Designed miniproteins, single chains, continued (2). Designs and how they scored, part 10

Each design is a single chain, and the fold is of that chain. pLDDT is the mean over its residues in the fold that is shown.

## One batch from the design tools (miniprotein)

Design m4338
Fold by ESMFold2-Fast:
Structure m4338 (fold): chain A 66 residues (1-66)
Amino acid sequence: MKLIVTFTGPVEREIGVVLRLIGDPRVEVKRLGPNTYEVTVTGDEAYAQALLEELKAEPHVKVEEV
């Protein structure tokens, strides 16, 4: 699963989410812009769906599945 994640709120929230993603061995993170990231999930479908729902639940985060 490939996701485009855009942060629209405080930088402190962005730092927390990005560090969580970078620390996950099943996730590859590529910076596309100052507050926009491409997230590739290499885990199973259940994990990918759980991560998608986790990111959608974050305030001031926009998530788009590609």
Scores: mean pLDDT 81

Design m4340
Fold by ESMFold2-Fast:
Structure m4340 (fold): chain A 115 residues (1-115)
Amino acid sequence: MEEARKLLEEALAHLDRNDESGVVEAVRKLIELGDTEAVREVIDAASQAGRPGLLFTIALEARRAGKTELADEAYQRAIDLMVRDAVEEGLPEEEARKRAQQNFDDALAYWDAAA
């Protein structure tokens, strides 16, 4: 769709400018349009840029919209980045993975309680 392509271009431009709120707004609109492939392109770009926090926020937006598969994809990318960084800083991989998953689970519990 023409509108989805424009939103994808806007999301990538916001990512290049380190404007996370702009990326999230564009992703939310892409989810509303049902263009999961465009959202996956944003997830790939955010992953390559090393932005686990942004990927985590995208996962929460996808989950809120009922797009569980898309949320799982963004979540997996965020966990992989956090594990990589923590292992490079000297944490065992198993501990790094548990901490990353717990941070996500804690954020989900807080979001569910506050919303």
Scores: mean pLDDT 81

Design m4341
Fold by ESMFold2-Fast:
Structure m4341 (fold): chain A 78 residues (1-78)
Amino acid sequence: SATVAGARAFADRVLALVDAGDFEEAARMLRVAARGLAEQGRDDLAAELERGAEAAAAGDREAARAALDRFVALVEAA
């Protein structure tokens, strides 16, 4: 679906920033997306992106990747 494809494209873009060491921009993108999802009542999706933002802000590549993997899995399950 377009929604699953969009979630994967978003995750790939954020992971590229994390892999490049651009943790500030990765965290910013994740927080903006989380806020938008929370405003739409998508609290489970927002929570994973907020975890990803905290991990990215801390420079934790593994935790950021894990949060994005859970985010994509939740979108696929819907």
Scores: mean pLDDT 88

Design m4342
Fold by ESMFold2-Fast:
Structure m4342 (fold): chain A 75 residues (1-75)
Amino acid sequence: MELIKEVKEMYKKGVELEEIKKLIAERFGVDLAAVTAAVDSLKAQGYSDEEALVKVVEGLARARESRAEQGRAPL
């Protein structure tokens, strides 16, 4: 996915995590709080900041592609 490459490049360039989270929130039309919660959950599982950001993008993209079920949280 194109956004994954952008997120990885931004992180490598030292762009602030908050700015990267905002970009993800805007691109998927979700709340910044939702992106922040997802990143924090992945970091609690042992993922790095970069890995957590990439996995959030992958999760949102996959949920959108596969099948959206009303009221079902991505997991």
Scores: mean pLDDT 76

Design m4343
Fold by ESMFold2-Fast:
Structure m4343 (fold): chain A 80 residues (1-80)
Amino acid sequence: SAVERAREVAERLAEILESESDGATIAARLEELLREYDLPEDLKEFLEKIIRALRASAEALKELKENLEKLKEKLLHVAK
């Protein structure tokens, strides 16, 4: 049943969250779950929203690190 599938997905989601993986890895695993389980469209849409948020967060962190590397380079130039 859809309820049993939702429970199984929720259990796997809990395992993913407990794994302390980065947001990109969590998003990839959630995408895999959506491919494996035929969930109701409303649940798929909700999980897709979460996946999008996780990917956006991972991209924002990458951009932040790039900006900090640029700042570090500038500060090292001044320190010399």
Scores: mean pLDDT 73

Design m4344
Fold by ESMFold2-Fast:
Parts: structure tokens; C-alpha cells; sequence
Structure m4344 (fold): chain A 69 residues (1-69)
């Protein structure tokens, strides 16, 4: 799980950069994961996937993290 989350964070930094909406969703995702809220984490991943749909590497990282949650 931690490796998949770190891979997603790296993919966002490399492909999307400092988009405040994407960064805010990533923060909420991290909070849900740390709280053990699997349902909340999956919901935030789905929203993040929609925001990054034009970035295939980030979409792949989101899908990998969904499998790990």
C-alpha cells in the first residue's frame, strides 16, 4: 500500500505538477488511507482518476492503488 501511494504521489508530481485541486484530493486520499477508511479512500481515488484522466501514467498509478486498498 505505501509503495503504491508513493508511486501515485510521484506520478502526479512528474505528470500533473502543482494543480491545487489534484493536490487537495491527494491529501484527502492520504487522510482516508491513514484513518483506515477504505470506502472513503476508494471514493477519493475515483474523483482523482476523473481529474487526471488525460494523464495515462497517473491513471495507471490510481488503478494500482485501488487494487492495493
Amino acid sequence: LAEALNALKRAIAESVGEDPEVLARLKRLEEAIHAGDKEGALAELDKLRQLVSSHPKVVAAVDALKQAV
Scores: mean pLDDT 80

Design m4345
Fold by ESMFold2-Fast:
Structure m4345 (fold): chain A 57 residues (1-57)
Amino acid sequence: MSAEEALEELRRVRDTSRSPGVRAAAGMGIRELEKDPSEENAERALAGVRAVEAAEG
């Protein structure tokens, strides 16, 4: 997934998620990708958000 596609997905998650933890993870992922837009960072940011979603339900 491209960094730009990941940014769009992370912004969607932040806008639609009811969980403060998931929103915080998405916000951190967005900031990281804006500083260093790579596919590797995109995958890590999304994986981090998914991990928080799984932990919180």
Scores: mean pLDDT 81

Design m4346
Fold by ESMFold2-Fast:
Structure m4346 (fold): chain A 86 residues (1-86)
Amino acid sequence: MSEEEFELEVALAFVAMAYGIAKIMIKRGMSEKEARDFVVELAVKTAEEFGRPDLAKKIREVGEKNKDKPLDELFDAIEAAIREAF
């Protein structure tokens, strides 16, 4: 596995974990907006930690474009952005 493939898999795993936590948060009474903001923020921080400010910016843009969409659609859009960046 290349370092780039490893970084992609780790980034996708972190975002998938955030999405899972966000779904639990919604079931526990947190607003869908707060859950979406949590997923976007964690995805942005993950990209920044990997030295990918370009990806962090793209994730923020995807978050804004999908601001009023269901959590599932936001997650799909963020995952697509991460896959396109690698």
Scores: mean pLDDT 81

Design m4347
Fold by ESMFold2-Fast:
Structure m4347 (fold): chain A 72 residues (1-72)
Amino acid sequence: SLRDIFDADGDGVFNDAGYEALRKAIEEGKLTPAQREGLLAVADVDGDGKITDEELDAFYARNRGKPVEEVV
């Protein structure tokens, strides 16, 4: 699930490991349609259907250190 990507190190917290796993999943095209929709809902702040590097960085800045359940 998208939560499993955010919790890549298994500590229940969204940190650098989860952010790196997210970027890798995007680069490798491993996101399911449902995971992509979930990510757009939380990271696509301008509603254009695209996720830019700036939006991903802003998403991480807002959610770093939160429990992964609060990020999804």
Scores: mean pLDDT 75

Design m4348
Fold by ESMFold2-Fast:
Structure m4348 (fold): chain A 61 residues (1-61)
Amino acid sequence: SMLSPEEFEELKRELEELVRAGKFDEAERLILTAYLAGKLSEEQVKELSELVRKLAEEYEK
């Protein structure tokens, strides 16, 4: 039930598009939903949350 490496990279691209569109709450919801579904490890959640934070800072200005 965990994501493959390819599926994880696909999820990262989807999160990047959501952040670029200013949909930060949707990006957080996507991470949480995947975690609750058993698709992400705790470390992967940290990685994706940090990615969203960095991208949000970059694209806000």
Scores: mean pLDDT 83

Design m4349
Fold by ESMFold2-Fast:
Structure m4349 (fold): chain A 67 residues (1-67)
Amino acid sequence: LVEAAKEEIRRVAEAARAAGASPTEVEGALYQVVQDTVAANPDLSTAEIFEMARYADALVAEHRAAA
């Protein structure tokens, strides 16, 4: 589950960057994926939610560094 969500997060980040989205726009899109995953999976632990959020944060940081 978490690994599938991380793959979707990466795919969304790559698509947004390719479309010229700003780091803030990418951040919003990735956090929406995390929120949707949490809403669909109420049994997710705090640790699993934090893992997805940290992964999203890392991709946003990479995009900011590349700009």
Scores: mean pLDDT 79

Design m4350
Fold by ESMFold2-Fast:
Structure m4350 (fold): chain A 114 residues (1-114)
Amino acid sequence: MEVESVSRAETEEARRRAEAAAERALELAIAGRSLTPAESAAIGVETGMSLSAVPLRPGETLSVLGLETAAGLSGAAPLEDREASLEEMEELVRTILERGEAVAATAVRLTAAP
């Protein structure tokens, strides 16, 4: 494996882990559930990231804490992937709230796992 090839594989792997964590956390937030410590730990093991749920206000953008550190990637690629993924999550949450399917909306914070 070439150094450049390894870096690209690491970028894709980190992106996929971040997306999996965000998707899982969004599913729980839409269901009106708080993450239990056990569920947060399980998602952390699966994705390599830690999660916490926070209240989401109308017009508030989702944020991912520690993704840059967790990815260990150079340049703007991790930030671009993070921003695109969070924008899609925010759009989905707004759509569900507009339809009146969610009782409460929560945002998710992702941090690097220890």
Scores: mean pLDDT 41

Design m4351
Fold by ESMFold2-Fast:
Structure m4351 (fold): chain A 75 residues (1-75)
Amino acid sequence: MAAVQEARRLFLEALSKMRTLDPAEAEALRRETVARMKELGAPQALIDRMEAIFRKFVEMKRQGRPIPTVVLVET
């Protein structure tokens, strides 16, 4: 469905942006992206999966660790 495609697009765009943002900006973008995916009516299981990945990325940035490029290639 279109909602799933839009949610995936927002997820990939947010992950790409998170690579260049500081941890606080990445956390704000994560919250905005999750809220927008919910408004689109994306399945809760998909949102939960994507939110878990976002939390891992934000935590990695807080620790000064590089964000894995392979995740973006796979999706």
Scores: mean pLDDT 73

Design m4352
Fold by ESMFold2-Fast:
Structure m4352 (fold): chain A 68 residues (1-68)
Amino acid sequence: SAIAAIATEEGIKHYIEALKDEDVKVRVRAVELLAEIGSEEAIEAIKKATKDEDPEVAEQAKAELEKL
């Protein structure tokens, strides 16, 4: 479960960096957490993730943007 701290600047930067991780599961999770935050910076990071090389990450990012 998410904690209130995920909405901090440090938390947002951590998840944006996680979008560059080599592990597909880490990138998918980062998209989900950025979507929960929903800030302008988080939304821009999710938009970049829609162009991810892995279809699972790209599809998750597109689905989260449709919910926002």
Scores: mean pLDDT 78

Design m4353
Fold by ESMFold2-Fast:
Structure m4353 (fold): chain A 80 residues (1-80)
Amino acid sequence: MAEELIFEGQKYRNEKKYDEAAKKFERAAEIYEQNKDYSSAGTAYLMAAEAYEKNGDLEKAKEAREKSLALFEKAVKQEA
């Protein structure tokens, strides 16, 4: 399910539908985080942040980047 949302987000991003892309990436990130896949969740939030930035939504982009960073920190601690 989360991988399908990443695929849909990538399709929207390719069509320059950045708001739709960002929403799909955020949903994928939430599912990955729920499954404690912090690395994939962090990557999905980073993809959402890039989509929000391209959409001109700098506040949401910043929030998504902050979530991504926190999740990557959790992933590093989990793998270390």
Scores: mean pLDDT 85

Design m4354
Fold by ESMFold2-Fast:
Structure m4354 (fold): chain A 116 residues (1-116)
Amino acid sequence: MGAELAKKAGEAGAAGDGEKAAEMAEKGAELAKKGDGGGAAAAGAGGGAAVAAGGPGAERAGKMGAEAEKAAFDQGDYRASASGGAAFTAGAVGAAAGDAAGGAEAAAKAGIAGAE
């Protein structure tokens, strides 16, 4: 579940669809709130991919990633919380470098690894 959401977020972000990447972040956050460890990684990937794509979804996706990270941490799943943060950071680094597609791909790879 989480790995599939992270992959879809990366594909959407690479295509420039930040809103769809943000939607994947929201779904990941809901999974994280339900205790699914892969949810925080997926939310982080969606947030990072949305930032890489740019546009109006990026701010919302960042908030969803932060909420998922907090939910995992509050549940004692520190690995899931850390994985979400790592996936978001990978996307943001790519965005800062001006590589939207590479940033989205990096966010997806980190999210998939964290969701395992």
Scores: mean pLDDT 79

Design m4355
Fold by ESMFold2-Fast:
Structure m4355 (fold): chain A 61 residues (1-61)
Amino acid sequence: MMSEEQIEEIAKELQRRTGLSEEEARRVAEGAAKAAEDLLPDASPEQRKKFALELGLANSK
């Protein structure tokens, strides 16, 4: 799974863009980060972070 720092960055961006609570954004970010690592194990850390953010945004609507 991504580092706690990367997950926190994704969660903050989700809060900013979707209006989710801190707790909801963090849970979405954790799930999205795990999915990104499972689906894109050979991708760069930057690609996985971007994918996780996009997935989190999709799940927040």
Scores: mean pLDDT 76

Design m4356
Fold by ESMFold2-Fast:
Structure m4356 (fold): chain A 77 residues (1-77)
Amino acid sequence: SEAEKKKKDEEMVKRVEEELEELKKLPVDYFSAEEWRRAAELAEGLAKKAEENGYTKAAEKLREAARFLRERAEELL
């Protein structure tokens, strides 16, 4: 149902937000630039899959996470 799909989308947003807040607590040098970059690529891939399955809010939140992860990688270069 559409209501179930919307609920799943919102639940995924909360999980991504929680994970992103934990990542924000880590010092930049906790991971290498390559590890931050790989995490960004994973988040981008997950965002594409979420979008394809109609989880639009989760997709946008995953793209936000990917941008943060890319920025972390750039800080180390």
Scores: mean pLDDT 88

Design m4357
Fold by ESMFold2-Fast:
Structure m4357 (fold): chain A 63 residues (1-63)
Amino acid sequence: SLNEELKRLVEEAARARLAGDEERAERLMEQATKLLMQISPELSEEVARALVEAEVRRLVEEA
């Protein structure tokens, strides 16, 4: 499902950040942002990106 794909992209972005691979993390977050906008088309790109960034940050801080 799109929700499971979003979850995987966010988790992989967090793992990329923990590994120091910022280029991969940015690419995965961009993919997650686009997917979130497909799931919730009412969200602007700025809001969707902020939500993705917040979730990635939360996962990194909890690791």
Scores: mean pLDDT 87

Design m4358
Fold by ESMFold2-Fast:
Structure m4358 (fold): chain A 119 residues (1-119)
Amino acid sequence: MLEVVESGGGTVAEGGSVRLTPKVLGTDSPILGAGWLIQKPGEPTRFIAGAGGEGVQAQAPEVKGRFTISLDGSERTAYLDMKDLKKEDTGTYYATVVAQGENGYLVGATGAGVQLTVE
């Protein structure tokens, strides 16, 4: 079963930088795509950044130029590199990944989340 475990959160100074790491488990297949979501207290979960194969990338407008996602499907990694951190970047970050399942169907998994506090 496909599984994701996020790491690299904690407390970071405003203006600082951090890398969030998704550990992908339960598959020998390359991942085909990955995304990062944020949930802030009292707000719905929202998209922050995503990457697919062949250099396809998307970022939410508020993080464009500050957050970069680095997808390597064969290595099953999708790092979120975050710079010039703002207090509004505080929240729980969830990694979601997509891999090829049996008979060509897509299978997805989302992790339990990692907390980031920007002070």
Scores: mean pLDDT 82

Design m4359
Fold by ESMFold2-Fast:
Structure m4359 (fold): chain A 55 residues (1-55)
Amino acid sequence: GPSVEQQIQAVADQARAELERFDAENKDKSPEERAAGRQAVLDAALAQVRAIMDA
């Protein structure tokens, strides 16, 4: 299967793509709502990285 490093890189690549899409789809939202949405994407990515490192 993929290495731990490859799994972490995949999470990082996915999170970057999700942030770019979120920003494009949420341009009309308040700065506070955009910050909260970006933080949720980052928190989810960090949780996935932690799970990979604990496996």
Scores: mean pLDDT 87

Design m4360
Fold by ESMFold2-Fast:
Structure m4360 (fold): chain A 82 residues (1-82)
Amino acid sequence: GPAELEELLRRAEEILEEIVELFKKFEGTGELLLEAIGLVLRAIGALLDLEAAAKAGDLAAAREYLRELEETLKRMKELVKK
Protein backbone atom coordinates (compact mmCIF):
# COMPACT_ATOMS: atom_id res chain seq x y z
CA GLY A 1 0.00 0.00 0.00
CA PRO A 2 1.02 3.70 -0.02
CA ALA A 3 2.60 3.53 3.47
CA GLU A 4 4.88 0.66 2.38
CA LEU A 5 5.97 2.58 -0.76
CA GLU A 6 6.71 5.69 1.36
CA GLU A 7 8.81 3.55 3.76
CA LEU A 8 10.76 1.98 0.84
CA LEU A 9 11.44 5.47 -0.55
CA ARG A 10 12.61 6.70 2.88
CA ARG A 11 14.95 3.69 3.23
CA ALA A 12 16.31 4.32 -0.28
CA GLU A 13 17.03 7.98 0.56
CA GLU A 14 18.86 6.89 3.76
CA ILE A 15 20.96 4.37 1.75
CA LEU A 16 21.89 7.05 -0.82
CA GLU A 17 22.92 9.41 2.03
CA GLU A 18 25.15 6.64 3.50
CA ILE A 19 26.73 6.01 0.05
CA VAL A 20 27.46 9.76 -0.32
CA GLU A 21 28.98 9.94 3.21
CA LEU A 22 31.22 6.93 2.37
CA PHE A 23 32.24 8.69 -0.87
CA LYS A 24 33.20 11.84 1.10
CA LYS A 25 35.59 9.67 3.19
CA PHE A 26 37.05 7.98 0.09
CA GLU A 27 40.68 8.99 -0.56
CA GLY A 28 41.34 6.67 -3.54
CA THR A 29 42.55 7.96 -6.90
CA GLY A 30 42.60 6.84 -10.53
CA GLU A 31 40.51 3.76 -11.35
CA LEU A 32 39.31 3.39 -7.72
CA LEU A 33 37.98 6.97 -7.76
CA LEU A 34 36.20 6.32 -11.09
CA GLU A 35 34.63 3.15 -9.58
CA ALA A 36 33.44 5.15 -6.52
CA ILE A 37 31.94 7.85 -8.81
CA GLY A 38 30.21 5.10 -10.82
CA LEU A 39 28.65 3.65 -7.64
CA VAL A 40 27.33 7.10 -6.59
CA LEU A 41 25.80 7.62 -10.07
CA ARG A 42 24.26 4.11 -10.00
CA ALA A 43 22.73 4.86 -6.57
CA ILE A 44 21.23 8.16 -7.83
CA GLY A 45 19.75 6.34 -10.85
CA ALA A 46 18.25 3.60 -8.65
CA LEU A 47 16.69 6.19 -6.30
CA LEU A 48 15.11 8.05 -9.27
CA ASP A 49 13.77 4.74 -10.66
CA LEU A 50 12.42 3.84 -7.18
CA GLU A 51 10.69 7.27 -6.92
CA ALA A 52 9.07 6.67 -10.36
CA ALA A 53 7.97 3.15 -9.29
CA ALA A 54 6.54 4.53 -6.01
CA LYS A 55 4.55 7.22 -7.88
CA ALA A 56 3.16 4.47 -10.17
CA GLY A 57 2.26 2.30 -7.14
CA ASP A 58 4.58 -0.48 -8.42
CA LEU A 59 5.67 -2.15 -5.17
CA ALA A 60 7.55 -4.98 -6.95
CA ALA A 61 9.67 -2.54 -9.00
CA ALA A 62 10.28 -0.36 -5.90
CA ARG A 63 11.58 -3.41 -3.97
CA GLU A 64 13.90 -4.35 -6.86
CA TYR A 65 15.40 -0.81 -6.98
CA LEU A 66 15.84 -0.87 -3.17
CA ARG A 67 17.79 -4.15 -3.59
CA GLU A 68 20.00 -2.44 -6.22
CA LEU A 69 20.67 0.41 -3.73
CA GLU A 70 21.52 -2.09 -0.94
CA GLU A 71 23.98 -3.91 -3.27
CA THR A 72 25.53 -0.57 -4.34
CA LEU A 73 26.01 0.39 -0.65
CA LYS A 74 27.71 -2.99 0.01
CA ARG A 75 30.08 -2.40 -2.94
CA MET A 76 30.89 1.15 -1.72
CA LYS A 77 31.65 -0.17 1.80
CA GLU A 78 34.05 -2.73 0.28
CA LEU A 79 35.71 -0.05 -1.89
CA VAL A 80 36.22 2.40 1.05
CA LYS A 81 38.14 -0.34 2.97
CA LYS A 82 40.88 -0.22 0.28
Scores: mean pLDDT 87

Design m4361
Fold by ESMFold2-Fast:
Structure m4361 (fold): chain A 59 residues (1-59)
Amino acid sequence: SLSDLEAQLNALALGQGDAAARELSIELGVIRLKYAVLGKLDEADEEETAALEAFLASQ
């Protein structure tokens, strides 16, 4: 879930001091807020979420 991705990115940012992981956690937070307000993700938000999942899988 988006919440699980955010938790994993925040753990990397806090544990590693990784600025890239910190930036990505902020981006995912924005996507989550969009979903909460609009009730759906657009294609660009889904593509970005998939890219974030790929980033986490590469760690």
Scores: mean pLDDT 70

Design m4362
Fold by ESMFold2-Fast:
Structure m4362 (fold): chain A 113 residues (1-113)
Amino acid sequence: SPLATLSPEEVIERLATFALQLAELAKNDPSIDLETIRQAARTVANALKEAGLVTDEQAEKIADMLVKAIEEIRAGKDPEEVLRKFAEEMAKILGTDVDPEEVARRALERVRA
């Protein structure tokens, strides 16, 4: 699996990008409801777990944090602030160090490019 080659830092950057993309889609599509967001978050977290990148406990925490970030951005909170906090919490869950502001900035650049 291509996922099995990712560093923890690359996992965080990809999750932040995913959260922003899904949140922006959900703003414009009412069929993307909370249940759809929860299912997408669980699918992504399970894929990381199956790739051996995270533990079962980490996967559950990642799914919860993805739902929270997507909902906050969808509700009109500042995406940069939400993604910065998301990156901080992901770094704690995965036991790594990231620059949360750079993670947020890169996600915004990727989604708006």
Scores: mean pLDDT 88

Design m4363
Fold by ESMFold2-Fast:
Structure m4363 (fold): chain A 84 residues (1-84)
Amino acid sequence: SDKEKYLEAKKKAHEAYGELAPLLKEAYEKGLLEKDKELLEKLKEIDKLLEEANKYEDEGKYGEAAKLYEEVVEKIKELIEYLK
């Protein structure tokens, strides 16, 4: 069902963010969040996708929310590789 796909996609996004969080902390401590415009743009893109996913989630549009959480996972993976 769309709801099951949504729950799985959201769980994967949460897990991906858990992997990203310590790398973002390290980037912050190195001053990269103040200087790396590409990093800031990638973070802004992830935030926009999460806001849109949350909106569809609140509206009960689980199919649309699932697709957006899947995009969030891919963008987080790209950012993790960028930060390594």
Scores: mean pLDDT 87

Design m4364
Fold by ESMFold2-Fast:
Structure m4364 (fold): chain A 65 residues (1-65)
Amino acid sequence: SIRDAELEALARMIGSVLGIELEIRIEGDTVTATIRGKDKEKAEQAKALLEKAAKNEGYRLEIRE
């Protein structure tokens, strides 16, 4: 869907801007984000941005490290 594509594009942008490895998988209304990197502050920023975006679009966000 357009909503899924927009969230995937946003996740790619977040990973690129913050310089972290970020993968998302969308299943129904659940987004699973896998964040890899040693920079905990950037990981927390990515989590906050994804959580806000997911809530705006009606998704539930689950984080994996």
Scores: mean pLDDT 79

Design m4365
Fold by ESMFold2-Fast:
Structure m4365 (fold): chain A 80 residues (1-80)
Amino acid sequence: AANAYLTLGKIYLSKGEYAKAIAAYTKALNLKPNADAYSNLGNAYLKLGDSAKATAAYTKALALDPSNVTAQLNLAALAA
């Protein structure tokens, strides 16, 4: 289920296992679009230094939920 992959992604992200977090969130997003999952995917890419993929993920988060504060702030910082 998408929720299981979202939970795994959050656990891996909290442990600094960014590659595993990305894999888990990608599986969740393939099952169901989710703004928080895109925002967390962006955070994982940003931690790995992949600003281009982080920007793409935050942009998708804002397309689903324009009020996503984390995506808005991090995308603005990346664009500055």
Scores: mean pLDDT 85

Design m4366
Fold by ESMFold2-Fast:
Structure m4366 (fold): chain A 65 residues (1-65)
Amino acid sequence: MSAEEAIKKAEEAGKLAGKAGEEGKLSREQFTRAENLAVLAAILAGQGKVEEALEKAEEARRIGE
């Protein structure tokens, strides 16, 4: 899987968390955790750590779900 796919997954996770936060579905702590994981995923993808980036993006997505 490419770094581009990992970045896209991180962006999708961030959007999902943002929407869930706006809808009041997430606590402040859950929202902060999801956003931090999405940011970390993007940083890892930029460093070429694609597999680790995908794991962090998926964790963020699960919080926003």
Scores: mean pLDDT 77

Design m4367
Fold by ESMFold2-Fast:
Structure m4367 (fold): chain A 68 residues (1-68)
Amino acid sequence: MSLEEEARERAESAVNTLLAHGASEEQIETALESVAKESVERGLPEEKARKIKEEQLKKGKELLKKKE
């Protein structure tokens, strides 16, 4: 897989795992920040890492709102 695909899979896995454990929006945001930093360190462009983080955070927030 490309670094971009790997970063998306890691971010999605983190969001799904945290949601399964009843995590808050803040915990999801913190986990996605960590995934983004690791992806940049592995050679992913910062702009792509930021986009993936923003997309997955938005998805996580929408899923949290539906569970209220």
Scores: mean pLDDT 81

Design m4368
Fold by ESMFold2-Fast:
Structure m4368 (fold): chain A 75 residues (1-75)
Amino acid sequence: GLEEALREIEELLEQVRRYAEAGDLAKAEEALRRMRELIERIRSTNALPEELREFFERALREAEAILAAARARLA
């Protein structure tokens, strides 16, 4: 259900952070891609309250910021 999907998003965000910190940009980018796909699927199939939409937007922005910072550090 939705609770399981929220947990998956949190787990994917943690994966982005862990892989980015480890310098594994390929795996961090893959985790971010999976996160984007999951969020888009949830948005397209569910009528979501605004708080959940904002949560998804913040999670995506955080993951993108983490990856961008890691790319800058490793360039």
Scores: mean pLDDT 82

Design m4369
Fold by ESMFold2-Fast:
Structure m4369 (fold): chain A 78 residues (1-78)
Amino acid sequence: MLEEEIRKKLLEMGFSEEQVKEALPHAMRLVEAGVSKEKAVEFIADVLKAGQDIEQMTDNAIGALKSGARALPGPGPV
């Protein structure tokens, strides 16, 4: 289902099972906040590749969406 589709996509991108398990709750939070599955996967993949704090980056993204931002913030400070 949605969670398994996200897990499968991240594994296909070359992330470890451990990284994917850590990332899944945060990806689901993005989807619940109104982000598409595809955008949530891209955001999580970018955060994991950058080696950033996934919880903090996800919280920042959700906060931006709640403030009326129409696009996800990129990885790292703008």
Scores: mean pLDDT 76

Design m4370
Fold by ESMFold2-Fast:
Structure m4370 (fold): chain A 81 residues (1-81)
Amino acid sequence: MSAEEKLDALLQAHVDELAARAAALRAAHDLSPEELRAALERLRAELTERLVADLRAAGASEEEIAWAVAQLDHATAALAA
């Protein structure tokens, strides 16, 4: 695959993991709203660190990394709403 396709696939994999893990957290009805928010914030931080590391390893530019982080942040905000 092209470098662009590889970077898009890496971003999509992290967004998919975020969505799946966020859905699991929301399904755990035992969590208070505050606990859910804290868990989602930890998940976002974990996935952001992994995404940045994976993109750098794949040879992404700093501009591509910044764009991808913004996409993950947008996805996180949508799931938190």
Scores: mean pLDDT 77

Design m4371
Fold by ESMFold2-Fast:
Structure m4371 (fold): chain A 119 residues (1-119)
Amino acid sequence: MSKIPPGGGGAGAGSTAPALPGAVPAPADIEVVPKKVTDTELTLEVTNKSDKPLKVVATIVGDEDKVVAEATVAAGESVTLTVPANIAEQGIRLDVYDEAGNLRARLYLVGGGANLQGL
């Protein structure tokens, strides 16, 4: 984490880089898109563009034992994950694994993902 975040946390601050320790950027075969952002929920679409199934696990940042959403995404398919907004505001870690258990992506989503400025 950044040692001194500029202003409040979340999307509105806009200048603290999302370079969290252990983050693994999604490869071209994995797409994660926020589809719906409301006061009550955050809906994420995970698309598997690879030719193999992927396992997606969402946990709370700072409480890694708490799985808030989990899904298996078949080759070429998409899955929708819905997370309560209060949990998403605490920070979500999204881990994507292949069938061999190798970590393919580790994304951190805090305070509303992307494009909340200027809705």
Scores: mean pLDDT 68

Design m4372
Fold by ESMFold2-Fast:
Structure m4372 (fold): chain A 82 residues (1-82)
Amino acid sequence: SELLELAEYYEKRAEELLKNGGSKVLAAELYYEAAKLYEKLKKYEKAIELYEKAIELIKSSTETGHLDAEEIEKELKELKEK
C-alpha cells in the first residue's frame, strides 16, 4: 500500500530529525501526518503511539508550529475509545 509506505516514510523522517538534533516541531508534524495515515489504515495502536509522540514534542518545544496539542489530544481520546 502506497499509504502505508508514506506513513512509514514520515515516521522514519521524524525519527531521523530527532536523532540529528533537528526541529522538534517539524518532527511532531511528521509524526502527526504518519499517525493520520496509520489511522486511515486502521492501525490504531500505531496511530495512538505516534499521536502521543507528536503531543509530547509539541509540549516540550520552545518553538511555535501549526499543530495544537489540545486538538491532537482530543483526536487521540476519540481514537482510544474505539
Scores: mean pLDDT 83

Design m4373
Fold by ESMFold2-Fast:
Structure m4373 (fold): chain A 67 residues (1-67)
Amino acid sequence: MVEVKRLPAFTVDGRPVPASYAVPNVLDMDDAQIEQLVEELAKILGLSEEQKQQLLQQLKIAVQDSK
């Protein structure tokens, strides 16, 4: 199976990561940091452009909602 590195974006996948690899303040990230996380996940998971855009949008919405 594909092993995904624990990243801030992983908590937005509908599940918080309480492990030491988890980022406690994913929702405190700015737009540039979110974009960087999406790029990392897309690289690791081999996401399509469409899937990458969906993940980016979801993360941005989560951060905006946290404000």
Scores: mean pLDDT 56

